# Designed miniproteins, single chains, continued (3), part 2

Each design is a single chain, and the fold is of that chain. pLDDT is the mean over its residues in the fold that is shown.

## One batch from the design tools (miniprotein)

Design m8037
Fold by ESMFold2-Fast:
Structure m8037 (fold): chain A 81 residues (1-81)
Amino acid sequence: TEEELRAQIEEVMARTEKEVRRLVEEGRFDEAERVLLQGLREVNRLLAQIADPAVREELEAAVVARLTALGREIRAAKAAQ
């Protein structure tokens, strides 16, 4: 269902954010970038299963915003070293 897909997307996003931030704290920036890309791939697979195009576009926009912010966190932390 759409509700189940929304929950799975949120789970993948939360897990990705947590793991990326842990790797950033450890100075493991290349691994953080790989985890970010893996999270993007997993979320794209879930988004493709959403039948309603308007809901898909809404969720895609929210995901892109969160992943973009996470990518900025990696770059800012890397630049601070």
Scores: mean pLDDT 88

Design m8038
Fold by ESMFold2-Fast:
Parts: structure tokens; sequence; C-alpha cells
Structure m8038 (fold): chain A 86 residues (1-86)
């Protein structure tokens, strides 16, 4: 799937490899952002943190309500942010 290819691309980036995202992979990331936007707005309205939003997305993925690969992608993005700030 396109989402599996996005996960693979971010794994390679985390390994320090140069990877260019394809147009399909970029469109999939935009689709993910749009899909999560209503949940993000709900969490913002409730005064919840971005960390709480990430945990809810991971929970929904484990329950089969969101793709399982999305939970893996979020873990990789969190690790990339941690590495960039270190």
Amino acid sequence: SVLERVVEAYRKILEGKEVELSEEEKEKLEEIVRTLEPLAKEFEAKGKSMEELVEEVKRLAKEGKLPEELAELLDLLEELQRKALA
C-alpha cells in the first residue's frame, strides 16, 4: 500500500539515508493530515495536548478504526523529531 511505502521511506530517513518522497507518498501524507484534522480540532477544543492526540490515534489504529501502519508512521515521526531536537 502507499501508506506502507511512506513508513518505509521514513524508516530510511531515520537511518540517515537520503529519500525523496514520491508524489503518491506526499498525497498520502496530505490525506492523513486531512483525516486527522477533525480529531485534532476536537482535542484542541477540549484543551488536550498533541501528545494526547497521538496516543488516541494509536489507540484507534489498534482498534482497527484507523490503518495500523498509521501508528507505526507516528512512532517514526516522533523519533525523527526527538533526533532533530537532540
Scores: mean pLDDT 74

Design m8039
Fold by ESMFold2-Fast:
Structure m8039 (fold): chain A 66 residues (1-66)
Amino acid sequence: MMQALRVHVPGLPAGKATVTTSDGTKIPAYVDENGWVNFSSTAQPGDRVTVTQGDQVKEAVAEAAP
């Protein structure tokens, strides 16, 4: 079942990004002006994900989107 998730990646500029889940699934996403990335995945809150934007890479823990 798809979960509505978000991750906070302060320091990445607003723009297109890719969220990679721990199982290697790549999800196209967008970093907003406050550093939040919202996405839908079968990943669970608490899972570690990687957000890539060009040459920038950030790891963060996914949380349930409000």
Scores: mean pLDDT 80

Design m8040
Fold by ESMFold2-Fast:
Structure m8040 (fold): chain A 72 residues (1-72)
Amino acid sequence: SLDEEVLKRMEELAARLRALIAARAPREEILAVVRQIDRLIEEHLDKLSEEAKQKLFEITGEMQALLREAFP
């Protein structure tokens, strides 16, 4: 389903973001992944079920917390 495909892509991007932050990658590389996440949300958010939206917000909330720690 679209929900499953979007959530899978989001988890893949989240894993990449975590890896880049852990590796202390350049800000530009980290922001490139953030932009991909934002684009995925913008393109698909209105098409997702409420359950999928909730899961997506949980994942993005975790990513926002990591970004706050990486860029205080």
Scores: mean pLDDT 85

Design m8041
Fold by ESMFold2-Fast:
Structure m8041 (fold): chain A 66 residues (1-66)
Amino acid sequence: SAAAERVATELSVYAHENPEISREEIFKLARELGEKAGVPESVAERIAEQIYFTQQSILEVREKLA
């Protein structure tokens, strides 16, 4: 969904700017962004997992949104 894509984009930007972010911190931020965007917690947690382990792929996706 568009809301999930926005959460993924915002979270990926934050993670790129804060490379020392822990797994716990990224999951907490994903849940907070998800709640504000109306995204279910389970979806937000999947986004957090994807971004944490696939930083380079997220940057490539970001270029397609420009």
Scores: mean pLDDT 75

Design m8042
Fold by ESMFold2-Fast:
Structure m8042 (fold): chain A 65 residues (1-65)
Amino acid sequence: MAEELLEQAKEALDNKDYEKAIELAKKLGPEYEAIMQNVIDNNGGSEEFEKALRALEHARASAAE
């Protein structure tokens, strides 16, 4: 489910449907919404969103160790 929402959000961002991208990110949680909004505000695309998500995942993995 979460992976599907992430994929849909990235597709919305790629289609420049920023409203839908933000709405989908909200369903994933406030951290994802913040990341999506920041990417849009900085004129980033799906690549920047993917980089931010990878950074978030790495931070979580490091904290778990």
Scores: mean pLDDT 76

Design m8043
Fold by ESMFold2-Fast:
Structure m8043 (fold): chain A 111 residues (1-111)
Amino acid sequence: SPEEKVFEIIEEAKKRLDELKAQGKTDDQIAAVFARALSEIADLADELTEEQRKKVIDEFIKLAVDYKLPLEKVEAILRGLIGDAQARGNEKAVEFFRELLKKAREVYEKL
């Protein structure tokens, strides 16, 4: 299912992030894994229900917090992905990334 595929992408991203952390890799390399996973999930976003999209957004924000990505890196990734999605006319991906950006700001403000 689209939901199962999305969670497989998240789990693979977590494995890659753990490998990079163990190797002492930079925040930019961690951010690149995060950006790739978001791009892959955005292509599936139109196949997800509203409830499923909210769960995915919550999982990505938790991932960013758990791997200690600063808010400015998260915002830079999402703004880039929004711009790319707009250039391609992918309105569903733009909506998904804007929802994630809004939620990320709200969560980080409370930390």
Scores: mean pLDDT 82

Design m8044
Fold by ESMFold2-Fast:
Structure m8044 (fold): chain A 66 residues (1-66)
Amino acid sequence: MLEIDVYIVHLAVLRVVTKDPEVVRLIDEAIRRLDEARKAGDVAAAREIYRELERRLRELEERRKR
């Protein structure tokens, strides 16, 4: 439970500081999925959702450097 709450809080803070609409959209989707995982008590799903978001954000950064 606490681990998932930490993920949600971290993403909520990141969402406030970012000005990129695409990044905001990805974060909003991840927060929604994390809230669903939290309600189910599925920490493994929450870790996968957070990992997937980190990968997508990294891919977006790499695309912008090209």
Scores: mean pLDDT 80

Design m8045
Fold by ESMFold2-Fast:
Structure m8045 (fold): chain A 66 residues (1-66)
Amino acid sequence: MDLVAAFQRIRELVAKNGYLGEADVEALAREFGLSPSQRQALVDAARERGRLSEKEAQQLLVDLLL
């Protein structure tokens, strides 16, 4: 996965919407080829928190790949 491209996409979404929501993180996970379980983890985090900041989304993505 191209983390630089993924981080740029996160920044674009936050700049446009102010945060990442459930639909945004699902689309991001599909775009960058995350597994169904990794995609679900991101969606669940967005749902639980109601929204993700740029830093939160970047950190969750890194944590899922390690």
Scores: mean pLDDT 81

Design m8046
Fold by ESMFold2-Fast:
Structure m8046 (fold): chain A 100 residues (1-100)
Amino acid sequence: SAKEKLKEVVKETVERIIEILKSAGPGNAGLVNMVEAFTKELLEAFETMSVEEIVKSAKAFLDAVVEAAEADPRLSEEQKEEIKKVVEEAKKKLEEILEE
């Protein structure tokens, strides 16, 4: 279903972001835990949401993750840019699923 595809895009995107955050060392545990906790809540909320609401909420969540990463002094400019690219790729995939 479209909802299952959207859940997988969010899960895969978050896993990639967490890998980047962990590459900066254990000091990012707070941000990792925040991303994991909000992802769990978001995925649970998807069951009561429309496909359009899921895409909107997922994009807002991913934008918030980018803002948190940009504000984190433990991340290099390269790591911040990598997270931005991962998020932009995810947004394109979410839009493609919405068009199905």
Scores: mean pLDDT 84

Design m8047
Fold by ESMFold2-Fast:
Structure m8047 (fold): chain A 96 residues (1-96)
Amino acid sequence: SLQEVLQRLAEALRAEDFASARRLIAENREALGQAVWNREDLSPLTPELLRRFASTDRSLRVASDAAENVYLNMGIDREEYLTRALLAVAAQWPSP
């Protein structure tokens, strides 16, 4: 289920198990993309966890920073919006 995927992803990111996080994202790319599109509740993911993941790859970090800064430059700092933007980038990575 989506909730099990989100829970496992959050647990992997908290444990800094980036290999498991990458595998979970790769195996669930379509489901995660659909969750973002449908504005699903992405709890327990947070911007902090997704920023930690993005820090593991230079190109992913650049793309993630750009996506987050679009919202921050508009004065939008809500965790819900930032989590959604960051997950959208991660779910499409490395395919643009």
Scores: mean pLDDT 84

Design m8048
Fold by ESMFold2-Fast:
Structure m8048 (fold): chain A 67 residues (1-67)
Amino acid sequence: SEADELARLVREVVDELRKRIAEWKAQGKTPTPDEVYDLFRELARRKAEERGVSPEVRARIDAFLDG
């Protein structure tokens, strides 16, 4: 279902976001909220393209990121 696709994509994006934040902290950097939000948007769009999500799921992601 669209909900199951979206849930899996969200988990993958959150896991990747956590890894990138951990890497920044290991380098002595504390990311700002804006940097975290920008990274989240980038990862969400990249994962949607990488997975070839349905047009319906892609539209929901784009609406969330742009709204």
Scores: mean pLDDT 80

Design m8049
Fold by ESMFold2-Fast:
Structure m8049 (fold): chain A 67 residues (1-67)
Amino acid sequence: MLEVEIRGEDGRVLRGVAGPTQLARAGRYAAGMSAPAEIGGVHEGRLFDLETGEDLGKAEVRVLGPA
């Protein structure tokens, strides 16, 4: 598991985790990334609200290190 910071287009900042997949999770939110998460990497993604199913637009996912 990797610790990630997710930054949304609306300026929100979320802390979450990613596995060896192109998906980062931060509570009720998920970001689908363009590439698998890599330590020290910054990935373009798309942010979703899992409670409403809403597409929240583009997001930047920064991989901080091991979780």
Scores: mean pLDDT 79

Design m8050
Fold by ESMFold2-Fast:
Parts: structure tokens; C-alpha cells; sequence
Structure m8050 (fold): chain A 78 residues (1-78)
């Protein structure tokens, strides 16, 4: 499989696990953690999309942008 996609998947999986841990530890709803979880799941779903040729570059750009948003949501989570 594409090494860049593997790295993005690993980052998304780690971010999801951390955000889920924050959610579980908090007695109150954290909108930033919930948004981060949603975005991380979208990154993982995007990376499972079959792609060839130029579609690989397009999906890579979309995954990178979503990962950036996950990082922003993660930093905003309490």
C-alpha cells in the first residue's frame, strides 16, 4: 500500500484514540473532541476509497487537509 496513506492512517487512528480517551475522561460534552472524532473517522473513510493515478494525489490532498483539521480540533479539546 502507499506509504504516505499508511502514515496518514496511523496518524488518524492515533488522533481518534486520543480524542476518544479525552471524551471518556470528561464528565461533560466537549464539542471540539466530538468534532475531532468525526473528522478522524472521515480521514479513515477517505483513505479506504479506491484510487488510481491522479485520484491518488487528489485523495492524498483531501486526507492531508482533513488531518490538519483533526489536529486543530485536537488542540482545541480540553
Amino acid sequence: KDPVFEELRAEAEEALARLEAIRAASPEVDPAAEEGIRLAREVLRLLETPARGEEILRLHREAVELTRRVEAAFRAAR
Scores: mean pLDDT 69

Design m8051
Fold by ESMFold2-Fast:
Structure m8051 (fold): chain A 66 residues (1-66)
Amino acid sequence: MSEEARKKLEEIMESVPVSKIVGLSIRLTTDPEARKKAIEFAAEKTGAESVSPVEGAAVYLEYVEK
């Protein structure tokens, strides 16, 4: 994972209430549509413009509530 992607993940985790996180999945994806959605989600949660892709893949964030 790139340094920029890691930093963005930390920012997202800080902005999301802990009580809403019962599972956090982080994975690399090569799907272009999944990349767009991951970037949009990260930007929405952090107020950032975008997150950096990692070697042609985006870091996909999935918050799961059990």
Scores: mean pLDDT 48

Design m8052
Fold by ESMFold2-Fast:
Structure m8052 (fold): chain A 84 residues (1-84)
Amino acid sequence: SELLEKGKEIAREVAERARRTYGLSEEEAERLLEGMEKAIEIAAKEGLDAGMKKFSELAEEARRVSPQLGGAVLLAAGRILELY
């Protein structure tokens, strides 16, 4: 769907920015992207609440790198899940 494709595009941009801003390795950035893409797919299949729960779990994992990265993931979740 168009929503799914646009969401994944935003997730890619967020992961690339996080790599540059927070010094993530290429592998860490790829894992972050995969996690966001999975959350988007869950939102598309199971609804926004399920997707947001998955983004929240991902943000908890990202917070182990920095609180700012966790916040960036939650901000990205809001922007992605509000697409029409």
Scores: mean pLDDT 81

Design m8053
Fold by ESMFold2-Fast:
Structure m8053 (fold): chain A 57 residues (1-57)
Amino acid sequence: SLEQMRQELLEKGVLSQAELDALTNEEILLLYEEFKNDDEKHLENFRETLAQALALG
């Protein structure tokens, strides 16, 4: 379930491994739902924000 969602998000290039490790299981579920609902724009915005946050901290 969660492991399959993580693998799919990583495989599709939606999230990097570092970003995936920084997210909670709940956040991964929400992102996976957005991905399945064709909300790629929201997903990309979240990914960029997370990448910036990881670069700063």
Scores: mean pLDDT 72

Design m8054
Fold by ESMFold2-Fast:
Structure m8054 (fold): chain A 64 residues (1-64)
Amino acid sequence: SSMDELRREIEELIEEIRERRPDWPQEYLEGLRQELLGLAEDDLDEAREQIRSLRRLLERELKE
């Protein structure tokens, strides 16, 4: 299973969001983390694509 690698990617994404959106509550970010992990249980590849899409969206919005 690639869950260890995916978990690392999820952790990195959550940390980046926390740094750029400090106004978002920790509990909300935990919810997002759990949702992504749950998605990974169903389809690992789908979860990876969702993470990549969310990263690209955040880069566009936050770097602007």
Scores: mean pLDDT 75

Design m8055
Fold by ESMFold2-Fast:
Parts: sequence; structure tokens; C-alpha cells
Structure m8055 (fold): chain A 65 residues (1-65)
Amino acid sequence: MLVDGSDEAVAAAEAAIEEAREAARAGDTRMAVLYVTAAYVLASSLDDESFAALKPRIDEVAAEA
């Protein structure tokens, strides 16, 4: 398996998406927006394929925030 900085960045982006989802469910719009922004910044630093895979998940959580 490839275990490098990009895999860690993907894991960090996925963690930020989950944190954003939890904040949105709790009604904490400020924290949800912060985590969505963090996830987007992390995902945008990845290759196009990884970004394309993460973007729909980020957009879904952003719509709930």
C-alpha cells in the first residue's frame, strides 16, 4: 500500500469532513463551516483524482451546515 504524505492528507481531509458533519448535526454552524473549509483546503492540495473523490462529500456536508 502507498503510505506517504498524500495518504495522510486524504485521511486528514476525511477526518475534517466527519468533524464538519458532527458539528452540522449538533447545530454548530460556525464549527461546521470551519471544518468544511479545512477539508476543502486539504483536498485542494491533493491530485485531481483525490480531490474529485472528496469534493462531493465536502459539498454534501457544506449544504447541511
Scores: mean pLDDT 76

Design m8056
Fold by ESMFold2-Fast:
Structure m8056 (fold): chain A 69 residues (1-69)
Amino acid sequence: SAKVEERVEELLKKYPEAEPFREAILSLPEEEALELIKRLEKAFEEGNKKEILEIETELGIREIVRAVG
């Protein structure tokens, strides 16, 4: 969806460190993807490392890395 792609690009322009979340965001339905982008924007803006880690775990990003590596 173009709307999600545009919002992801805006997120990554502000917080390049959010790049690992790109594919996870794009795999979600539009409404869920937009909520995730908003949640990530807040977490990165606040420097909330715990929240970022919780989001990674919820999306299975850490499990995927452990299963492959």
Scores: mean pLDDT 76

Design m8057
Fold by ESMFold2-Fast:
Structure m8057 (fold): chain A 79 residues (1-79)
Amino acid sequence: MRKELEEQIDKFEEDYEQAYEELLRRGDFETLRQMLDRAEGILKKMKERAEELGDEDTVKRIEELLEEIEEKRRELEEL
């Protein structure tokens, strides 16, 4: 179960970064903002699960990803 959560986070990071780069390149900032909102929701759910498992390292990793998403959202608001 912990390994499955880690694999889900790894895949999420890969998919999200690829989608972010493509949408940013296309200038589709509305879809990009929607994607970031969905990503935040997914990560919050994963964080809850990591907390239930007592996986503090994974919780910290997810918190760092949430901070990154917030920073990217702020950057998009300036565009």
Scores: mean pLDDT 80

Design m8058
Fold by ESMFold2-Fast:
Structure m8058 (fold): chain A 106 residues (1-106)
Amino acid sequence: MAQEEVEKREKVIDETFPDWDPLIKQAIGIALSLFRLTEISETQKRELEKVAPEMRALVDAYRAKLAANPDMSGRERIELETTTFFRILLLALKAIENALKIEEKK
C-alpha cells in the first residue's frame, strides 16, 4: 500500500478520535483500508461511536487478563493480543459496513 494513504488514514483517525486506545485506532485504520477509505464521514464516526463501549470493554478485559497473569508466556501474550485485536477489528468493520449502508439509502 502507498505510505501516503497510510499516513492520511492515521491522521484522520487521530483527529476524529484523539483520546481512543491505540489498539482501537489501529483496528479502525485497517478497517478503513479494507473499504479503501482515507476519510471518516460523520455517519461512519457515529457508527464507530456506537460500538466504542464494546471495543473499550475488550481492551479493558485484555489489560485485566495481562495484569492477572504476569507469568504469561510471550506466545500466550501474542495470542491474547491478536484475539483481542481481531474482535475489535470485526466491530470496526461492522460499524463501517453499517455506515456505508445508511449512506446508500440517501
Scores: mean pLDDT 83

Design m8059
Fold by ESMFold2-Fast:
Structure m8059 (fold): chain A 61 residues (1-61)
Amino acid sequence: MKVTTGAFEGLSKEEVDKFLANLHKLPKDFTTLSEEEFIKVMKELGLSEEAARKLYQALKA
């Protein structure tokens, strides 16, 4: 989608669903990762860099 709408501001439902579906694959300390390391992990799960960055900001808010 060119415009993302979903559970988090600026994220599509598909991007949020990918994150939630892969929560069990994330390291337990993923919330303590730097923004750049978090983006790297999220991209491995199929999320875009922009979506990963927005999700990181949402989790830290």
Scores: mean pLDDT 67

Design m8060
Fold by ESMFold2-Fast:
Structure m8060 (fold): chain A 69 residues (1-69)
Amino acid sequence: MDEALIERIERRAEELLKSPVPTAREMAKQALALVEQARQTPDPRKSAQLLTAAAILVAGGEFEVALAE
C-alpha cells in the first residue's frame, strides 16, 4: 500500500469537503470511497488503479473550486 499517496489524497479530499462547492464535495466523497476500496483490495495493481482514480477525482474537485471562485 502506498501510504504517502493515500495520506496526500485524504488530506486534499478533506480540504475539498470544507468547500462550499457541492460538486467538489461530491468528488471528494467519491475519492475517499475509492481510497477505502483500495485499502480493502489485496491486489496491488487494482489498489494502485483505485488510488489513481481517487487522485484524479481530487484534482477535478480542486479544479471545480478554482473555477467557482
Scores: mean pLDDT 83

Design m8061
Fold by ESMFold2-Fast:
Structure m8061 (fold): chain A 102 residues (1-102)
Amino acid sequence: SVIEKVARLVAALAKLVKGLTEGSGPEGQQQIRQNRQESLRYLDDLKDHIHQSVVDRGREAIEKEDPEEIKRSMSLVMMELLMQYGIEAMTKASVRASELFA
């Protein structure tokens, strides 16, 4: 499901942003590494469902570990879901991402 793929990516990106803004200890660095790898994997899972330009921008933001660009990438992915699949799909992905983030 594209909704599940978007939810997994958004949750991983949110965790990555949280790690980048809150922690710098060895355990925090390991968690950032894990969330970065998961974010890249989930973004790749979406490559056939969203524009390549959104994928490329998201990959660059994740690799550079730029929290503001990662937040922009989350918004772009959700806008792609809204435009292609409608508001119900975006709402379902948002709820599911919140469950996966908790």
Scores: mean pLDDT 86

Design m8062
Fold by ESMFold2-Fast:
Structure m8062 (fold): chain A 72 residues (1-72)
Amino acid sequence: SHMEKQIAELQQQVQQKLEELQKLLEDFKADEAKNGVSREQAIAYTSELLQLIGEAQQALIQKRKLLKKKKE
């Protein structure tokens, strides 16, 4: 159904954001291990992390609304 396709697309978006979060954390750890992380870099990493979390949360909220409608 059209709703099932929308749910699948939202799940794909959530998965992509989680993969981006994992990569960001791996890049942070690599930078910290090699050169240390500057205050400015730490702020930038934190900002990007919060942005990705917000985007993933929004997609999850949208998916939950569609799942609720499917069960009703």
Scores: mean pLDDT 80

Design m8063
Fold by ESMFold2-Fast:
Structure m8063 (fold): chain A 71 residues (1-71)
Amino acid sequence: DLEKIKEEMKKKEPEFYEIVLEAQKSGDSEAGYRKLLLLAGVSEEEVEEILRNRENPEKSEELEKRFLEKL
């Protein structure tokens, strides 16, 4: 199912797909996630806060939702 998500991203959002490919190529999921959040319009400071809390999925999701609502 990860492969289906990749195909959908490639068709709908080619820039998104490039970010995902770069993350896979480097094995650096954090760098890919950072780029995705920035593309969504989250600020650099807010991205860093989300990444610091990535060890806690619930807190990370709450921060994402809060910062996206501010946009």
Scores: mean pLDDT 66

Design m8064
Fold by ESMFold2-Fast:
Structure m8064 (fold): chain A 94 residues (1-94)
Amino acid sequence: MKKLEELKKELEEKVTELVREFAKVNGLDSLEKLEKFLEFLERLEKVIEEAKKKIEKLDEEGKKEFQKLLETEREILDEFREAVEKLKEKLEKE
């Protein structure tokens, strides 16, 4: 189904672009840079949320596949956020 493949590619491109933007701006070596990373994670959450709205136009099988992809992306995002928050706490205690 062309629509599902287009949505997967669009999501992948948007996530990749945001991660690239983050990597370019942040070395994770200061509190300020960690805060900017958390802002980029919020932007990623918005991309995932917008993608969820677009899946409503897919058939049932396409929705299930795309939901699994979005769940995986959210899990990865949550792991990154937790890691960054722990690093931020460590830097604040130094």
Scores: mean pLDDT 67

Design m8065
Fold by ESMFold2-Fast:
Structure m8065 (fold): chain A 85 residues (1-85)
Amino acid sequence: MRERLEKLIEEAYEIMIKELKEAGLSEETIERIKEAKEELLKMPVEELQERIREIQETYGLDEVTAFQLLMSEIALEKKKEELKA
């Protein structure tokens, strides 16, 4: 199960980085998404499954798109923490 989730995370990351590059977004934004990916890869399988299930059920998204949304949420939280400091 872990290997399957890691593959989905990598696929979601590759799609996001391609879209960010095409949109001309900053290196800082790309770095935050990279940090979000690394954070997801460190999460317990059970927590990843629960969070993805909730996103899929709430928004009707496929697994890859749900991981993209989850990475965006984590990246946004990191940015908010930087702004509070």
Scores: mean pLDDT 79

Design m8066
Fold by ESMFold2-Fast:
Structure m8066 (fold): chain A 97 residues (1-97)
Amino acid sequence: LQAALERVNQEVLDRLDARARASPPTRENAVALAEEALALLREMAEDPSLPPEVRAAALILYRAYSAALEAALAGESSDAISDRGREALEAALREVA
């Protein structure tokens, strides 16, 4: 599972890296990148051609990113956004243990 999580996270980062570097550091661009990451993760989680471990990893990361985005949209602090993402990641990992 750890290797699958690292693989999925890296693939999402690689796909968004060029756009992130080209985009101004605005709230709107940060939200757009987060929404694009969620769309990619959902696509991977629902792709029956991918190994079950990769699909599980994509779903776990989708939950973490979704919680972080919700906190960001609610106007929470950077620390709170990070905490919400981490808590969701830990909870999702326990469900597959």
Scores: mean pLDDT 76

Design m8067
Fold by ESMFold2-Fast:
Structure m8067 (fold): chain A 58 residues (1-58)
Amino acid sequence: NLDEALQVNEYSLPAMKLKIELHGPPGPGEGYPATGTGKTVEEAKKDSEKAIEKLKKE
């Protein structure tokens, strides 16, 4: 579904990068929404955490 793909992009690397620059990296109890590109919420959460780790290394 095209609408689902568009919504997923709102939680992609560009959105996470902007959030990190404005508010700093999320703390242990503060996470970004886990509605990523995975087939399930579990995959989306894992992808989001991995993307944040990559952003911190860059």
Scores: mean pLDDT 51

Design m8068
Fold by ESMFold2-Fast:
Structure m8068 (fold): chain A 68 residues (1-68)
Amino acid sequence: MEALRDFLASIGAPLPDEVVELAYERLIAGRSAEELLALTMADVEAVLPDRAAVAAVLLGAHYLATQL
């Protein structure tokens, strides 16, 4: 979770902690690098109510795949 939060802040797209936690638990936790790279905009949109956050969260998941 911290790595996703730090990434989002680094690209100038900080999100509320509850949104970061929801995205981490539903999209990132327990997934391999290959599974994270396979995530699509539609997968993120299914979890997040705010579409403005979708691209930033998808980019964050792909970034975390490179750190595994």
Scores: mean pLDDT 78

Design m8069
Fold by ESMFold2-Fast:
Structure m8069 (fold): chain A 64 residues (1-64)
Amino acid sequence: LVEKAKEAFEAGDYETAVRLFKEGLKAGEVTEAEDFELAAEAAEKLGDYATATSFYALAVLARK
């Protein structure tokens, strides 16, 4: 899931990227701060600041 989310982000498909990152988080596959930061950036590109804020918070926690 995480690899597909990154591919969608690189392709400019931010909607698919956010969806796949959310699915990866639910499956326990998204644990790295870098991945949460990419998810937050994708959400920001969509204007979804609530989702972006949640992913940035997860990134901070993942960095410890």
Scores: mean pLDDT 79

Design m8070
Fold by ESMFold2-Fast:
Formats: structure tokens, sequence, C-alpha cells
Structure m8070 (fold): chain A 81 residues (1-81)
């Protein structure tokens, strides 16, 4: 399934971003997930997965105290569902 392949890609990139964040490489984690979400949003059937990726990025940003950025990404994620 094309959707299943995109979903597994989203999960792999989220796992990689979580690992980067644990290493304190927050800006790299942010760039990775924003790029992943943008790519998914441009693909057929990828819109909701892009929202999922942005929601997961917002959680990373909240843990780093970047609440305003997290709220903007949460709002954008909601618009993709």
Amino acid sequence: SEYQALYLEALREIDKADELAEEGRIEEAVELLLETAKRLESLPGGKELAGFVLFRLSRILRLEGREEEAERLEKKAEELF
C-alpha cells in the first residue's frame, strides 16, 4: 500500500528526530521533520501524515520550552486533517 509506505517513512523520520532531540540537536530535528512534512503534504494521500509529523514535532518543541512555535505547528497540523 502506498499509504503504508508513507506511514512507515513518517515513523522512521520521527524516530530519527527523537534521537537527534535526545542528543540536543534540536534544530536538526526541527529541519528534518519540517522537510518530511513538506514532502508528505505534496504527495497523494500524504496530507494527514504531514499533519501527524507536524504534531510530533510540536511535542519536541514543547519539551524544549518553545511553546509558541509548538502551538503554531499544532494549528497547522489540525488544518491538514
Scores: mean pLDDT 86

Design m8071
Fold by ESMFold2-Fast:
Structure m8071 (fold): chain A 58 residues (1-58)
Amino acid sequence: SEKIKKEGEAARKLIESLRLPEEEKERLLQYADDAINNSDVEALNKIHEALGIEPMPE
């Protein structure tokens, strides 16, 4: 869906901005590409799990 593709684009930008181990960054960018090109919700979920969904910090 368009929503998943947009979330994938946002995740890709976030991944590029983070200082991650090279192997992990490459893996997450592959997941972002799958979300963008195939609307792969599982790929998007893998990114969210790897980056962690934390409560909003104050």
Scores: mean pLDDT 74

Design m8072
Fold by ESMFold2-Fast:
Structure m8072 (fold): chain A 66 residues (1-66)
Amino acid sequence: GLVHKPGEELVKAAVEGAETLAAEGALRLAIGMLRQERRYLESRGEDVSELDRRIAELEAELAAQQ
């Protein structure tokens, strides 16, 4: 008999979804780490303008994914 097994297409869709969520998770983690670094540099009296710019760029990238 012919058995139709829809699992392969479902698995592919689930993997693609997980990869998208992983990419968003990586962006959120990077933003969090940069915010922590900004706080550290600010506590040292260092210029945080570059970090503010990079954080804004990553936040814009995350927003563009939604």
Scores: mean pLDDT 74

Design m8073
Fold by ESMFold2-Fast:
Structure m8073 (fold): chain A 114 residues (1-114)
Amino acid sequence: SPAELGRQAQDYLIEAEALVREDPQSPEAEEKARQALEYTEQFLAQHPDAPGVAAALLRLGEIYRRMGKLEEARELVEKARELALKTLPPDDELVKEIERLLKELEEEERKKLE
């Protein structure tokens, strides 16, 4: 069910956040983040206007960023931006946080090329 998919996505997201905080190189953190993303995408497919999906994708982007997976993090945060802007004005706090993380990711990707 959509409610079950959303709950599973949240549970894996919480686990991934805890694991990446302990060790950003943890393969288990990456697996839990991947599972959270899969369930989030399944939930979004059934509920394209669901509240909270943009926030979940932002949190996943932060997890992938901490793991050093900058390209995957950027794609997740760009998707979060697209979804948020469908329902929220550009000056909303969530949109501002998304734009902030995108700028930080661009800066980190630039430094990685040096």
Scores: mean pLDDT 82

